Designed miniproteins, single chains, continued (5). Designs and how they scored, part 40

Each design is a single chain, and the fold is of that chain. pLDDT is the mean over its residues in the fold that is shown.

## One batch from the design tools (miniprotein)

Design m17366
Fold by ESMFold2-Fast:
Order: structure tokens, then sequence, then C-alpha cells
Structure m17366 (fold): chain A 118 residues (1-118)
């Protein structure tokens, strides 16, 4: 079974590879969610259920934002707000996340995902 550190490293590798390849924010976010879902299948049943719930909630938020005509960057911001709400982050922590670049937001999203599984 992979460690949470190994999962985080794989998620960060997916984000950095997408960025280096010139992928859009939306393409990188979709690849991140797909990688998270695939890695979740290797976890114990309790963590697998929690991870699947998170992936589904984040994907639903992303799809709803795109359906509402929002940009990929705005869709990512809404995904971060959903994750922050699920983790019970303070307004100051939320404001700090939203002040980051899109690449840094994707990296922090991966960190928050793994932290929630701890």
Amino acid sequence: MPSLDEILAALHATIRAGYAAGKSVGEILEALLATAEALAQQLDPLRQRTAQFLVDALRDTYEAALAAGKSAEEALRRVLLTMASLMGLSQEEVDALLALSPLEQLLRLAELFVEHLS
C-alpha cells in the first residue's frame, strides 16, 4: 500500500509534468483528479471511500463551474473553496490559498487532499 507521502509525490509529479508540457490549468486539474482516483484504489477501504468522496465532490464543483461559463482558473478557485470547506479552513487560510498562482493552487490542492486522508 503506498504511503501518503508517496501519493503526494505522485500528485505533485502529475501537476509538474502537465505544467512542463504546457497543459492548461483545466487539463492539469483533470489529470490531478484522475491520478488521485487511481491512487485511491490502492488505499485501505475507509481511506478509499473518503478519497472517492473528495474526488467526486471536487469533480462536481469543477463541472458545475464550467457549465456556468466560468474560466478554468475560476473553476480551480471554486474547487479550492470546496476543499477548504470540507477541511474546515479559516477565512485567513482560504484568502492565502486564493492569493496563490494557479500552479501553486494545484500543488496546495494536492497537499490538502492528502492531509484530509491522514
Scores: mean pLDDT 87

Design m17367
Fold by ESMFold2-Fast:
Structure m17367 (fold): chain A 64 residues (1-64)
Amino acid sequence: MMRARVTGRAAGDRNEIVVELEDGERRELVVDSPLPLEDLARAAAEAVAAERPGVEVEIRLERA
């Protein structure tokens, strides 16, 4: 099964989301938004799951 990691990190007044896929392809998606970090991470995880059905997505939140 393929795995994906969504990492959310607070950076000042902005939130950054990094998405990494472990299926032999690597894609980094950086999203900068004032929305809540958890909501951004969840939206990114849902997008990955919709793009690759059957992928297992792990969300990790990092705070300073």
Scores: mean pLDDT 68

Design m17368
Fold by ESMFold2-Fast:
Structure m17368 (fold): chain A 80 residues (1-80)
Amino acid sequence: DKSIQDQIDQRIQQLQVQLDQLIQQSTTPEEARRLVQQLIRDLNLDLTSQYTFSFDQTNYYNQRMVALQRKADALIAKKS
């Protein structure tokens, strides 16, 4: 279902903007990692409470989240 994928994409895009801001505002790489993990947990809770995903949609979401985590890790590494 493309509409669910579009919703996942939109939420991940919003999360990426928030991650960029939090990483820039964080005093240490350790703080940045903690805040990133909290945002990811909050998004997972929000999406799983609001939507019932198929296996394919869950796999799509997981792949997008892995890519986002890698980008966040790279930004945090630049701070250290």
Scores: mean pLDDT 76

Design m17369
Fold by ESMFold2-Fast:
Order: structure tokens, then C-alpha cells, then sequence
Structure m17369 (fold): chain A 76 residues (1-76)
């Protein structure tokens, strides 16, 4: 269920320290990638988008951790 993936990504990003607005935007983007790309492409696109967005609010190490967590959610 794409709603469950959206909820999990948003929760993981908020827990990592991202604002609700940015976490929501990234979670919606990930769902869009899953609808419009292969799973393998969606995983790579989501990782890249999450890392870019997370670096706006988090240091590099925390942003990389957040992106890896989101990647794991999309891979499942």
C-alpha cells in the first residue's frame, strides 16, 4: 500500500530531524517515483531526492542516515 510507504517515510524523516513540510514533500515524491518508475529506479531516485532535501536541514552524516532509512523502506 503506497499510503503505508508514505506514512513510514514521513515518520522516519521527522524522527531524523526533518521539518514536517519537507518530510511530507519527500514522502510524496517517493510515492510518485514508485508509481512512475521501475522499483530499482524508484529506489535510486528516492535516495537522491531524500539526501538532497535532508541536507537543507541536517548535517551530512544525519542526511545520509535519513536517506539510507528511506531507501530501506522503498526497497521493502
Amino acid sequence: DLKEIYDKIKEALIKSGLSQKLADAVARQAVYFLKTNSKEEAVELTYSATLTAARLELDKEKAEKAAEEVKKIVEE
Scores: mean pLDDT 86

Design m17370
Fold by ESMFold2-Fast:
Structure m17370 (fold): chain A 58 residues (1-58)
Amino acid sequence: MALSEEDRERLARAIAEGTGLSREQAYGAVDALAGLGLVDAETPDEEAVRLARQLGGL
């Protein structure tokens, strides 16, 4: 969970745009992925979208 506010916003925005999730759901996905150690400040937007799809069964 070493994400800055900017990184959380960036990843949540990418996930919302890539998956069709709401902004609120996308922030929840970022927090879940970060809690599992799957995303961090270095994670590219495209990889975060892929991981969110796998996590959510999308």
Scores: mean pLDDT 79

Design m17371
Fold by ESMFold2-Fast:
Structure m17371 (fold): chain A 79 residues (1-79)
Amino acid sequence: SKEEIEAKLQEAEKLLLKTGELFRNGAPISEIEKQLKEVEKKMDEVVELARDSPLHEVAVRAKERLKQLIEKILELAKS
């Protein structure tokens, strides 16, 4: 349902926010990478839930944006 898709998307956003806090607090790169993989997992769940929904296109685009953000976070964490 739309509510389930939105709830899962909010879970992914909360995990991404926590990852940002880990980065800001100087957590090890390995811990940041682990959290980013969990965020990707949640976005995969969102896309699957939205598969038969009008929100599928929105979910796919959100996953694509997230991949770009993950790449930028990892670049910053390694530099």
Scores: mean pLDDT 79

Design m17372
Fold by ESMFold2-Fast:
Structure m17372 (fold): chain A 97 residues (1-97)
Amino acid sequence: VPPSKTKYRLLGEVAELAKEMGFTKEELTYLEFLRGLLQYLADQGRLSVDPKNPKESIINVSGTLLGKLTGKDTLTLDELLQWVKEQEEKGLIVKVE
C-alpha cells in the first residue's frame, strides 16, 4: 500500500490525544493524523509560524496532554514530527495490516 494510503491505528497515550482533538475515525492515514494535530493546535491559537524560518515555527503545548507527554512547554515543528516518529517506534501508532 502506498504510504499516503496506509492506515494507522492510534493506541495508548496517542489515542487519548486523538480523542481530545475530536478524531472520530479508528483508522487514520499518517497525513490525516499530522494535519489534524496541526489544525487542532492552530485552532487553539498555539501555532506561531515564523515567516522567515517555517521549520522553526513554535508550538505552545503548555497545559496540554501533548505538553505532558513530551515534558515540554513549547515544541518546534521538527520536534513535533520527531515525537510522532517516536510514538510509531514505541508501537503506539500501528500500521493496519
Scores: mean pLDDT 75

Design m17373
Fold by ESMFold2-Fast:
Structure m17373 (fold): chain A 111 residues (1-111)
Amino acid sequence: MEDSPIEVLENGIGTITVAPGETATVEVKFRTKEDSIVTLHAVVTSGTADIYVNGKLVGKDLKAGETATYRIPVKKGEEHTVTVTVKNTGSEPATVAYALTDGKHAVPAPG
């Protein structure tokens, strides 16, 4: 991960492990140095899970090795909170690794 314009306040990178049939939520808190688009990356490392960002389903029945991404436009200097919710849809414990990034490089693509 190269140099990031994101000032992480809480939970900018981590793992969520969820038992079968359970749901877990983590709040990611951050500020940005410039108006930008940040990307939440999530990858299932074990099990099967649904992934929600800010209550929106971004990945359904994702299996180990599958990823979900969600792009969030943000204004500089404001504190932002992003909720990451993982619902285990399988019969085994599910583990999801997540990271908040500035997308790819420095400049957000116009679309």
Scores: mean pLDDT 76

Design m17374
Fold by ESMFold2-Fast:
Structure m17374 (fold): chain A 76 residues (1-76)
Amino acid sequence: KEELDKAVREFEEAVKDSPLYEEIRRLVTEFFRAVSKGDKEKALEYLEKIRELALEAGVPQEVVDRFYEAAKKFIE
């Protein structure tokens, strides 16, 4: 969780100036909601959407990859 919390903070700092920030933030919220409900399939779907939108928003791939791997490990 601490590794994930750090990755989330880094990711949020990278996306906060993007016009897609509010949409990405909403998807991150839905991701954690799905995780809390044990819905692994839905969590993975939201995670893929977050990754796609973040890359589209110009977030560095290294930041997106760190977030994706930390989030995926958290739901596994």
Scores: mean pLDDT 80

Design m17375
Fold by ESMFold2-Fast:
Structure m17375 (fold): chain A 109 residues (1-109)
Amino acid sequence: SPAEQLLQQMIELNRQMLEIVEKLKNGEITRDEAVEELRRILDQIVELQRQWLKANPTASTSQLLKLAVANSSVFTAIRMVEAGNVDLAIENIQDAIKVYEDLLEEYKK
């Protein structure tokens, strides 16, 4: 379904965020470069979420709460990068990915 495809795209964008934070951890990019790229990806995730809500007008309260939790984790990850806590940023991105994967599983019978 279109809703499933949009969730898969959001998972892929979160995986890209994880790669950026890992590059920062390894000293391959600066913190400012990492924050700029993470904010760019966040804007894409927000747009995909708007499309997902439009594609899934029957979304349950449980599904909407899971989406909100994933969003909170992504925002927290960027704040953790800005604060210099790279390991906690990685953890929050991984938590967001798990929530999106749980949402995908709800479309399987």
Scores: mean pLDDT 86

Design m17376
Fold by ESMFold2-Fast:
Structure m17376 (fold): chain A 68 residues (1-68)
Amino acid sequence: SEWEEILERMRRLIEEARRAGLDDFARQLETMRRIVEKAYEEGLISVENARVLLEVAERRLEERLAAA
């Protein structure tokens, strides 16, 4: 499902941040993942809302990796 794809992409993003030594950023992404998962399970956000947040997080990781 699209939701399972978003969760998997978010898990991979956190792993990439940790492998790059961006431990504080990885912790922030982990917190975001927990909030997003709970909000989706409670029907407070759509898959589209979660995708937008994921895309922002992916862009910020790319920026940090480019600066490393």
Scores: mean pLDDT 86

Design m17377
Fold by ESMFold2-Fast:
Structure m17377 (fold): chain A 99 residues (1-99)
Amino acid sequence: SLEEILEEAYEEAVAKYDLSEEEKENIRETLKEVLKEVQKFLDEGKPEEAVEYLEEKLEILDILIEEEENERARKMLEAMREALRKVLEALKKEYNIPE
């Protein structure tokens, strides 16, 4: 399921970064909110729109990471980006959506 893909991606991403339990929980909740919107597109039979939504979120994260001066905030954003990139890759493979 999409939730299982997110959980695996989240665990891999947070393992790479020296994050507190509070920071990990904040990342998990943010990722769940993104996943709910992705799932809505999939439930409506719109996997291409789900992919576009994730790509737009990743572009925003790239900008936020480049502009972030706080080391801990940057690590959290990088962990979120890594998790969402993995979800995006999995969706493209499952729904046969080209790059």
Scores: mean pLDDT 84

Design m17378
Fold by ESMFold2-Fast:
Structure m17378 (fold): chain A 91 residues (1-91)
Amino acid sequence: MEEREEALRKAVDYLQADEEVEELARALWEQGVSVEEAEKLLEEKGLLEDVHKFIDELLKQEGVGDPERAELLREALLLVVRAALLQEEKL
């Protein structure tokens, strides 16, 4: 639980997202609304490859030795991007 919150907070900081986006991303993650849905949206916008490159560089800079922690941060980043785009759609 705390590991997911830490990854989510780091993703929010790196993307400079609002607290509302953080809460929405957390809700999406808890509901099992998936990395797949986030990837689909990013693919439609032509951003999927750029986001993956950004995540890979970020993980390299952070020196994350645990692949499970690296995957959590990757999921958090994808969900924060999805939440930010959803927030723009919600008025």
Scores: mean pLDDT 71

Design m17379
Fold by ESMFold2-Fast:
Structure m17379 (fold): chain A 86 residues (1-86)
Amino acid sequence: MLELSIDLQIDIILGSYELALSTVLHMAKKHGLPKEEALKLIDKIRKNTLKTLDDVAKKYNIPQDKLDALKKKIDDLTKKAKKEIE
């Protein structure tokens, strides 16, 4: 038995990533988090998210094309967040 459906697990991973990026951006703008530290946090969050995504893909035999599309979404979200911290 799977704990959650594959689609739900992917949605949770992507939603958690978006929330984490929004939190870092909020901290940088409202709580004085230095730009360099904010960028380091984004890179750490991205690395952890990609590892989680790879683990889920391996566990559930997600096709490479679908995994690549998900990684592309992560990269696009990362690029947008980094530009907002510039």
Scores: mean pLDDT 82

Design m17380
Fold by ESMFold2-Fast:
Structure m17380 (fold): chain A 70 residues (1-70)
Amino acid sequence: SEKLEELKKLIEEVKKRLAAATDPFVRTQLEVYLSILEALRKRVEENPELADVYMEIAKELKKRIDELLA
């Protein structure tokens, strides 16, 4: 539940950044990352016992998003 809320917060942050992005390359990469994060959210909802595994993947994606937007 706590990890699910953290993931939902990250998804909303990425959606806001996507809405503000104008560069086509950045927009395309954010759309791909957003798609993966939405899939991870669904996996956490369906399999809470694996939430730690999915959150590690989400953290790696956040790092890549932060680097993309640096």
Scores: mean pLDDT 86

Design m17381
Fold by ESMFold2-Fast:
Structure m17381 (fold): chain A 78 residues (1-78)
Amino acid sequence: KEEAKEEIRRLYDAAVEALRAGDFPTAERLFHEADKLLRESGLTPEDIAEIDREASRRLGEVLGNPDVEFRSRASLEA
C-alpha cells in the first residue's frame, strides 16, 4: 500500500516536528496514528523497519543525537 506508506511517513514527519516544537501531546497523538496505520496497512516487517529507520534519522537530526533509535509499536510487536 503505497498510499499507506506515504501517509505513515507524513504522520512521522509531523510527529517529529511536534517534538521539535516541544508539543509532546501532539507528537504522541501523531505517533499513535502512524502506529494504527502500520497495523491496518498489512505492511511487511521489512517495510516497517525501513519506516522506523527513517523516523530514527529524522529524530536524530531534530535532537542533535545520531544515536537516537525509534521503533514503532508495530515493529516491536512483530
Scores: mean pLDDT 70

Design m17382
Fold by ESMFold2-Fast:
Structure m17382 (fold): chain A 79 residues (1-79)
Amino acid sequence: SNRAKAEELRKKGEEAAKKGDYKTAAEYYQQAADLASDDPREAAHLLGHAVEAAQKAGDTATALALIDRAGELTERHRE
């Protein structure tokens, strides 16, 4: 299921971040958020992890794009 795959990708992101590989962590968190797109709250939470990882990787452009994307997961997407 998409939920199980998203959880596995989230775990891979956490392991990459633990090892200091923040670029790979951001990529895994983004993939997990994509698979959680039917759950805007969970997708926004995963995008938050991706933003932090991108910032720690020094990738400001990716971090800003992810912040914008998380902002789109507003109350409108929960209606």
Scores: mean pLDDT 81

Design m17383
Fold by ESMFold2-Fast:
Structure m17383 (fold): chain A 74 residues (1-74)
Amino acid sequence: MSPEEIEEELRQLRRRLEEETDPARRQELQDALQRVEDVRIDELLRAGDPRGLLLRQERQRRREEQRKREELER
């Protein structure tokens, strides 16, 4: 996918997620959004774009924070 196509897909998925009320469809949209974000990071890393490394680090940090939060709330 081109970078422009990835950005457009992300925008459309986020917009759909904001408008969606069905929990099952929301989960599908979240999963799709996650996959497109991963593709964007991979493409940036392949191109040697420093934004790819930054986004990868932010993704990793958010996952760690979410995991810690879930462990504390149990």
Scores: mean pLDDT 75

Design m17384
Fold by ESMFold2-Fast:
Structure m17384 (fold): chain A 94 residues (1-94)
Amino acid sequence: HMPLPPLQPRTFSEEERRKRLAESTLHTVDLRIEAGLLPDEKRELVQRILEIAKEKGYPLETVAIAIELVLGTEVSGVDPKTLEEARKLVEEAK
């Protein structure tokens, strides 16, 4: 029952969100590799996904789901079309 703020703050541009997603994702992957939870090959795959997504203009939601698929995270509540595009992006990056 806490009231929402009357003004919506400005959000980052899509390019800034894409850059921050790439930076945070690669940092998370690097931490997992250092902890022995993820093989080095997954970092290269994630980097290729980010490069292809930038070149072809994939939506950030599709990119995020593609990364989750690579990391082995269970995805739920995702639109079937977005999930299909994410899987296609992962296959293209291999």
Scores: mean pLDDT 73

Design m17385
Fold by ESMFold2-Fast:
Structure m17385 (fold): chain A 106 residues (1-106)
Amino acid sequence: MAKKYEEDKRFGEQLKQQMLQTAAELKEDQKKVGEELAKAMKKAEKSVVASGLVMDAMYQVMKTMSVDSIRYTAELGSKLAPSIKGGILTLGEVAAKEREEAERLE
């Protein structure tokens, strides 16, 4: 069982790194970033460990996105990864509110 945890952790870490790299490369195309984040969520949805790592990466990326792009990403992710949709939608709402607050402080 320990080997399964380590495999799921490595898989989640790889998805997390791919998400962060994609966000850095496509920063001007937030719609494509959202689509790639949603694909990573779909790949991770059947592993609690991998989905947790992907959700952390999603939150980090969403903190740099517009509110509309955060909401689009959360909606798309919830449709592609229905097993974790509650977490995706909650995280998207939190990230959107934090981004709105950050914009008010600028």
Scores: mean pLDDT 78

Design m17386
Fold by ESMFold2-Fast:
Structure m17386 (fold): chain A 93 residues (1-93)
Amino acid sequence: MAEAARELLEALVSGDVERAREAFRRLIEEAESDEKLILEIEIVGGILRILEAVGFEVSEEAKRAVAETALEEVESEAVRRAVFNALELPLPA
């Protein structure tokens, strides 16, 4: 897992909206390819599901901020879909 992906995960759990947005932007900037970016996003999503299953609360506000950043800064539909799936949010039409 990339350092930016770990920082994103920590920000989502702590509810730090600005940190979550910045960590996600860094993850985009540092990714070598869309395929690798999707893999990192899927890993974050998998860990979030485990954390929620064991009773951790994940910030809905921080999730929405990351999703909004994906819509603003990511042109790849595959990457956008991976973000919305990882965060368990409905993809806007």
Scores: mean pLDDT 84

Design m17387
Fold by ESMFold2-Fast:
Structure m17387 (fold): chain A 72 residues (1-72)
Amino acid sequence: MEMVRVDLTLLDKETGEVVGGESEDVPASELEAVVARKRAELEAAVAADPRLQGRLTVSDREGRVIDEEVIE
């Protein structure tokens, strides 16, 4: 299938505890737009609370991680 999974995770930098997140299945053709949106959400969250770290993970239909980005 043409679908990929985008996972957004918010972590406490000190403890590594997951404090929030979302997952979304998107068509591969929309991936760049969805990643840009989720990156902006993570940047806003980290700017509001600098104790937080954001992670964006892109996985293929088989669950293989194809890209990962860390935001502070």
Scores: mean pLDDT 79

Design m17388
Fold by ESMFold2-Fast:
Structure m17388 (fold): chain A 78 residues (1-78)
Amino acid sequence: DSAKDRARQVADRAQSLAQQAESLGDSELADKAQNLAQVLSGSLGASDEVVQKTTDLASESVKKLETELNQLRDSKSA
């Protein structure tokens, strides 16, 4: 897979997180996830090296946001 394909996959995950956070009423978490998706999408016009670096950093951030989303969901279910 190309660096751009990986960036698209991570952006899709971030977009999904933003939608889920928005539906749960956490606009801050939704904004953070949406910003990651936008950064990844915006980087697609850059060099492959920049895309790869941006994707690696964003992937780590998405993983952290997934943890926060799960905590939020648990909080709302209680």
Scores: mean pLDDT 79

Design m17389
Fold by ESMFold2-Fast:
Structure m17389 (fold): chain A 73 residues (1-73)
Amino acid sequence: STREQVRKVMDQIKKTLQDLYNEGKSLSEINQKVNQLVRDLTKDMPPRYQSIVGFYAVTELSELWLKIEQEKK
């Protein structure tokens, strides 16, 4: 189903973000690579689902930014 495909794409984005973070990549590099991945994985999806995945990626990146800022203290 389309919802199942969206879930798989979201899982892949989350895993990729976590892997890059664990490898010590900068937030800027993670942001750039995740945005490239979102574009590639959603290119053939209807616009509504592209928006859903895009919002998910923004949320995950925002949570990572907050985590990094807390760890700087």
Scores: mean pLDDT 82

Design m17390
Fold by ESMFold2-Fast:
Structure m17390 (fold): chain A 70 residues (1-70)
Amino acid sequence: GVEVEIRALADGRWAVTIVAPAELAERVRALGEEFAPLGQTTVTELADGRMALGLVGEPEVVRALAEAAR
């Protein structure tokens, strides 16, 4: 399944990390593209083939991405 972790940062921004199985790689890339204008996004392929999407931004944007990933 999809794993979602959210962290609050000291400067008032939030960070979210979404880890998804390789079969969802295109969905992860599409979410990264959708949210790229709204915050600082990263997409990484993990050694086991899973995809990780990170975003640092406003709490509202982070919550929206976390909800969209479910």
Scores: mean pLDDT 84

Design m17391
Fold by ESMFold2-Fast:
Structure m17391 (fold): chain A 72 residues (1-72)
Amino acid sequence: DPERIAQLEQEIDELDRRIEELDRRIAELKEQLKADPNNEQLREELLQLEIERGMLLIERGVLLSILDKLKK
């Protein structure tokens, strides 16, 4: 189904952009944490972003699995 494939590819593309944004924010927080290693707020924010990233990766994996089955 070309319509369904195109829809899933668009959803995966949006997830890839969101993951890239999170990767940049995580890198920034890690750099800030190097400057202030005792900052508990930065550590909590970093943990929150890493959890969010993990959830997006799971969602992406599910969509990829569906897409691969449709391309058989």
Scores: mean pLDDT 86

Design m17392
Fold by ESMFold2-Fast:
Structure m17392 (fold): chain A 83 residues (1-83)
Amino acid sequence: SARAAELARLEEELERALADGDEAARARVVRELEALGVDVLELEAAADAAARRARMDQAGLFMEEARAAGRRAHVIDDTPEVL
């Protein structure tokens, strides 16, 4: 439908505006979404939840690196000379 195509276009423009830090473009797209009856607060809540999940995934990678570093720190240095 024409409405579905318009929504898809506006969602793409919103993502681009957010990526670019373009507050004027973001404000324009938000107004157009509201004019189409879209719950912008619901969209922002979904985006915030996705961002939190992405941060948790990133933290998991840092934790894996920290565990690897911890294992190295707990390795006793080999005696350089063997009797």
Scores: mean pLDDT 67

Design m17393
Fold by ESMFold2-Fast:
Structure m17393 (fold): chain A 61 residues (1-61)
Amino acid sequence: ASAKILAFLKESGAALSAASLAAGLNLSVATVTAKLNALVAEGKLTAAKVGNSTLYSAAAA
C-alpha cells in the first residue's frame, strides 16, 4: 500500500531507489514505482535524480 511505502521512507530517514524500496517492502519494482509516482504527484514524496538513479524521500522528513 502507498501508506506502507511512505512509512518505510519516514522510518529509514534516507533517500531510496524504487528497487531498494521494493526489496525492503517485499513488493515488485513495478508496483512500488507506480505508487511512488502517485505519492510524488500528491506532494507526499520528493523525487531527486542523482547521477543515473532516481531517489525518493518523504517530503516532510
Scores: mean pLDDT 77

Design m17394
Fold by ESMFold2-Fast:
Structure m17394 (fold): chain A 110 residues (1-110)
Amino acid sequence: MDKKLEEALKKLLEEVKKKGIKITDFTELLERVFLKLYNGEELTLEELEELLALLLSNNIISLEQSLEENLEGIAKFIKEALELLNIEVSDEEAKEMARRLLEKIVELQE
C-alpha cells in the first residue's frame, strides 16, 4: 500500500533535512546515481540521501506534496538527467525508475 511508501519517504526526507546535506556537484551525482538507476543497480542509503537532498534543494520534491506529485517530480528529473548523458527514456520508463527508487527506500528502512 502507498501509505508505507509515503511514510518511508517522509522519514527519509526529514533525516536529510536534519543532516543538512547540500549537493552542489550535479555532474558527480549524475554519473554515480542516475547511471546506477538506469542499469537497475542498487543504490546505497547515502546515495539515496544525496539524491533526495538534491531534489529537495531544487524544489522538485517536498514534504508538503503528495506521494504522486513527488513521484512525478522524480520521474521528470531522472528523464532530464539521463538525457544529459545521451540516454533516452520514455515517460513510462522514467516513472517506473522513480517508483523503484521509492520502493528501495521502504526496503532500506525495514
Scores: mean pLDDT 72

Design m17395
Fold by ESMFold2-Fast:
Structure m17395 (fold): chain A 88 residues (1-88)
Amino acid sequence: LSPELQEEIDEGVREVAVAVALLIARKQGVLPAIEALLAAASEEEKPALEAAVIVLFLGWSQRKAAELFGVSRRAVSRAVRRVRAALA
């Protein structure tokens, strides 16, 4: 695949994974907390937070989520702690 086609595929996977994770968050009654966290985040923080959301709600590994969103595993780990704190 060309780099352009690979990015298009990765973007589609990110969009679907986030949408499904937010649907699960809605069914668990925590969507408003997740939406508030994402709304308060800077643009630089959003990819790691989106990765953390799919880790927590879809059960993805932090490594796979980090690779898909182009962030470090450390950034995903920090974002997971931040999301968990917001849900406490």
Scores: mean pLDDT 84

Design m17396
Fold by ESMFold2-Fast:
Structure m17396 (fold): chain A 92 residues (1-92)
Amino acid sequence: MERRQKILDVTESIARELERIAQQLLEQARQTPDPVRSAELEAIGRELLRLAEEVREQGRLAAEKGLDPTPFINELRPRLEEALRRGREEGA
């Protein structure tokens, strides 16, 4: 039970951080005067929201099935970091 809670807490924390960043990017998109950049920020924000849900689902399944979520998180991490970098650097 304790280990399952830790797995859920870790993936939940990651998902919530992705959601927060996604919301910030979506708000930046709304305030961005360049329509091309605005569309790109919206796309990145929506991708991060989808990835956040996928992280939650994978964490929940890993906890329920007794699988280690670390490999799944590690596989997603490069994609997540790349999306976050694009939103931060190109949207700044």
Scores: mean pLDDT 75

Design m17397
Fold by ESMFold2-Fast:
Structure m17397 (fold): chain A 99 residues (1-99)
Amino acid sequence: AAGDIEALKEKLANGLDVTAKDEEGRTLLHLEAEAGHEEGVKEILTAAREKGVLEEVVLALDKEGRSAADLAAAAGHDEIAARLKAERDKLLAAGYKPV
């Protein structure tokens, strides 16, 4: 929702740690991808790239070994899943590994 994305943008501008994991090992990227929030996913990827932590955020695995791309795919959000898989595959090709 528009209100949710504005709140997310404000938190990101105020230095929200996009690498932080919840009790299930999920980052904000996991949660936004599973929820199907394309704008939220874009804002998180932009913030992660600006902070130099894109690989940490995109390659993060939850406690079940699932990436944000895996959660998006499981929830039926194929466009988000494809975008995140492309980012992941590019990072893996560059020599980064899931964390």
Scores: mean pLDDT 80

Design m17398
Fold by ESMFold2-Fast:
Structure m17398 (fold): chain A 90 residues (1-90)
Amino acid sequence: SIPRSPASVTEEQFELLKEAAELLLRLVREDPEAMTPAARASVEAFAEAILAARSPEELAEVLETVLQAGQEDVEFLVEQSKELIELAKR
């Protein structure tokens, strides 16, 4: 079997991912023409799934079960989230 690194989310990563998900929903609402309807629906569904999580543990479960995400994917999403938040502050 190929070893899987299960998704693990820290409290800090949880807060960052939640903030980024809220910003993604805002961005989609402010400029719906920036992406295709299918891409917009996918981004909205993704952001809503993250926002529905009530704890780091619940978010890790959502990322693993819904998105098939491992630990490397979580780290990638965290880095992208930091970049999005930084851009929003400019």
Scores: mean pLDDT 76

Design m17399
Fold by ESMFold2-Fast:
Structure m17399 (fold): chain A 59 residues (1-59)
Amino acid sequence: MKELEEKLKNAKTRQEYREVAHEAGERGEADLMRKIGLTYFQDEVAGGRAGAAAIAAAL
């Protein structure tokens, strides 16, 4: 669990977010999947891009 949260903190690209999301999904960690989507959304907004579609692309 903590290993995936650490990977999420270090994720900087859509590819890295997708990899963490895939592993969380395989482990059945629904709460972590939700956190991944929220974190990616905040990173995209802070980077000058907005979009719920960007969260969907991360998964």
Scores: mean pLDDT 63

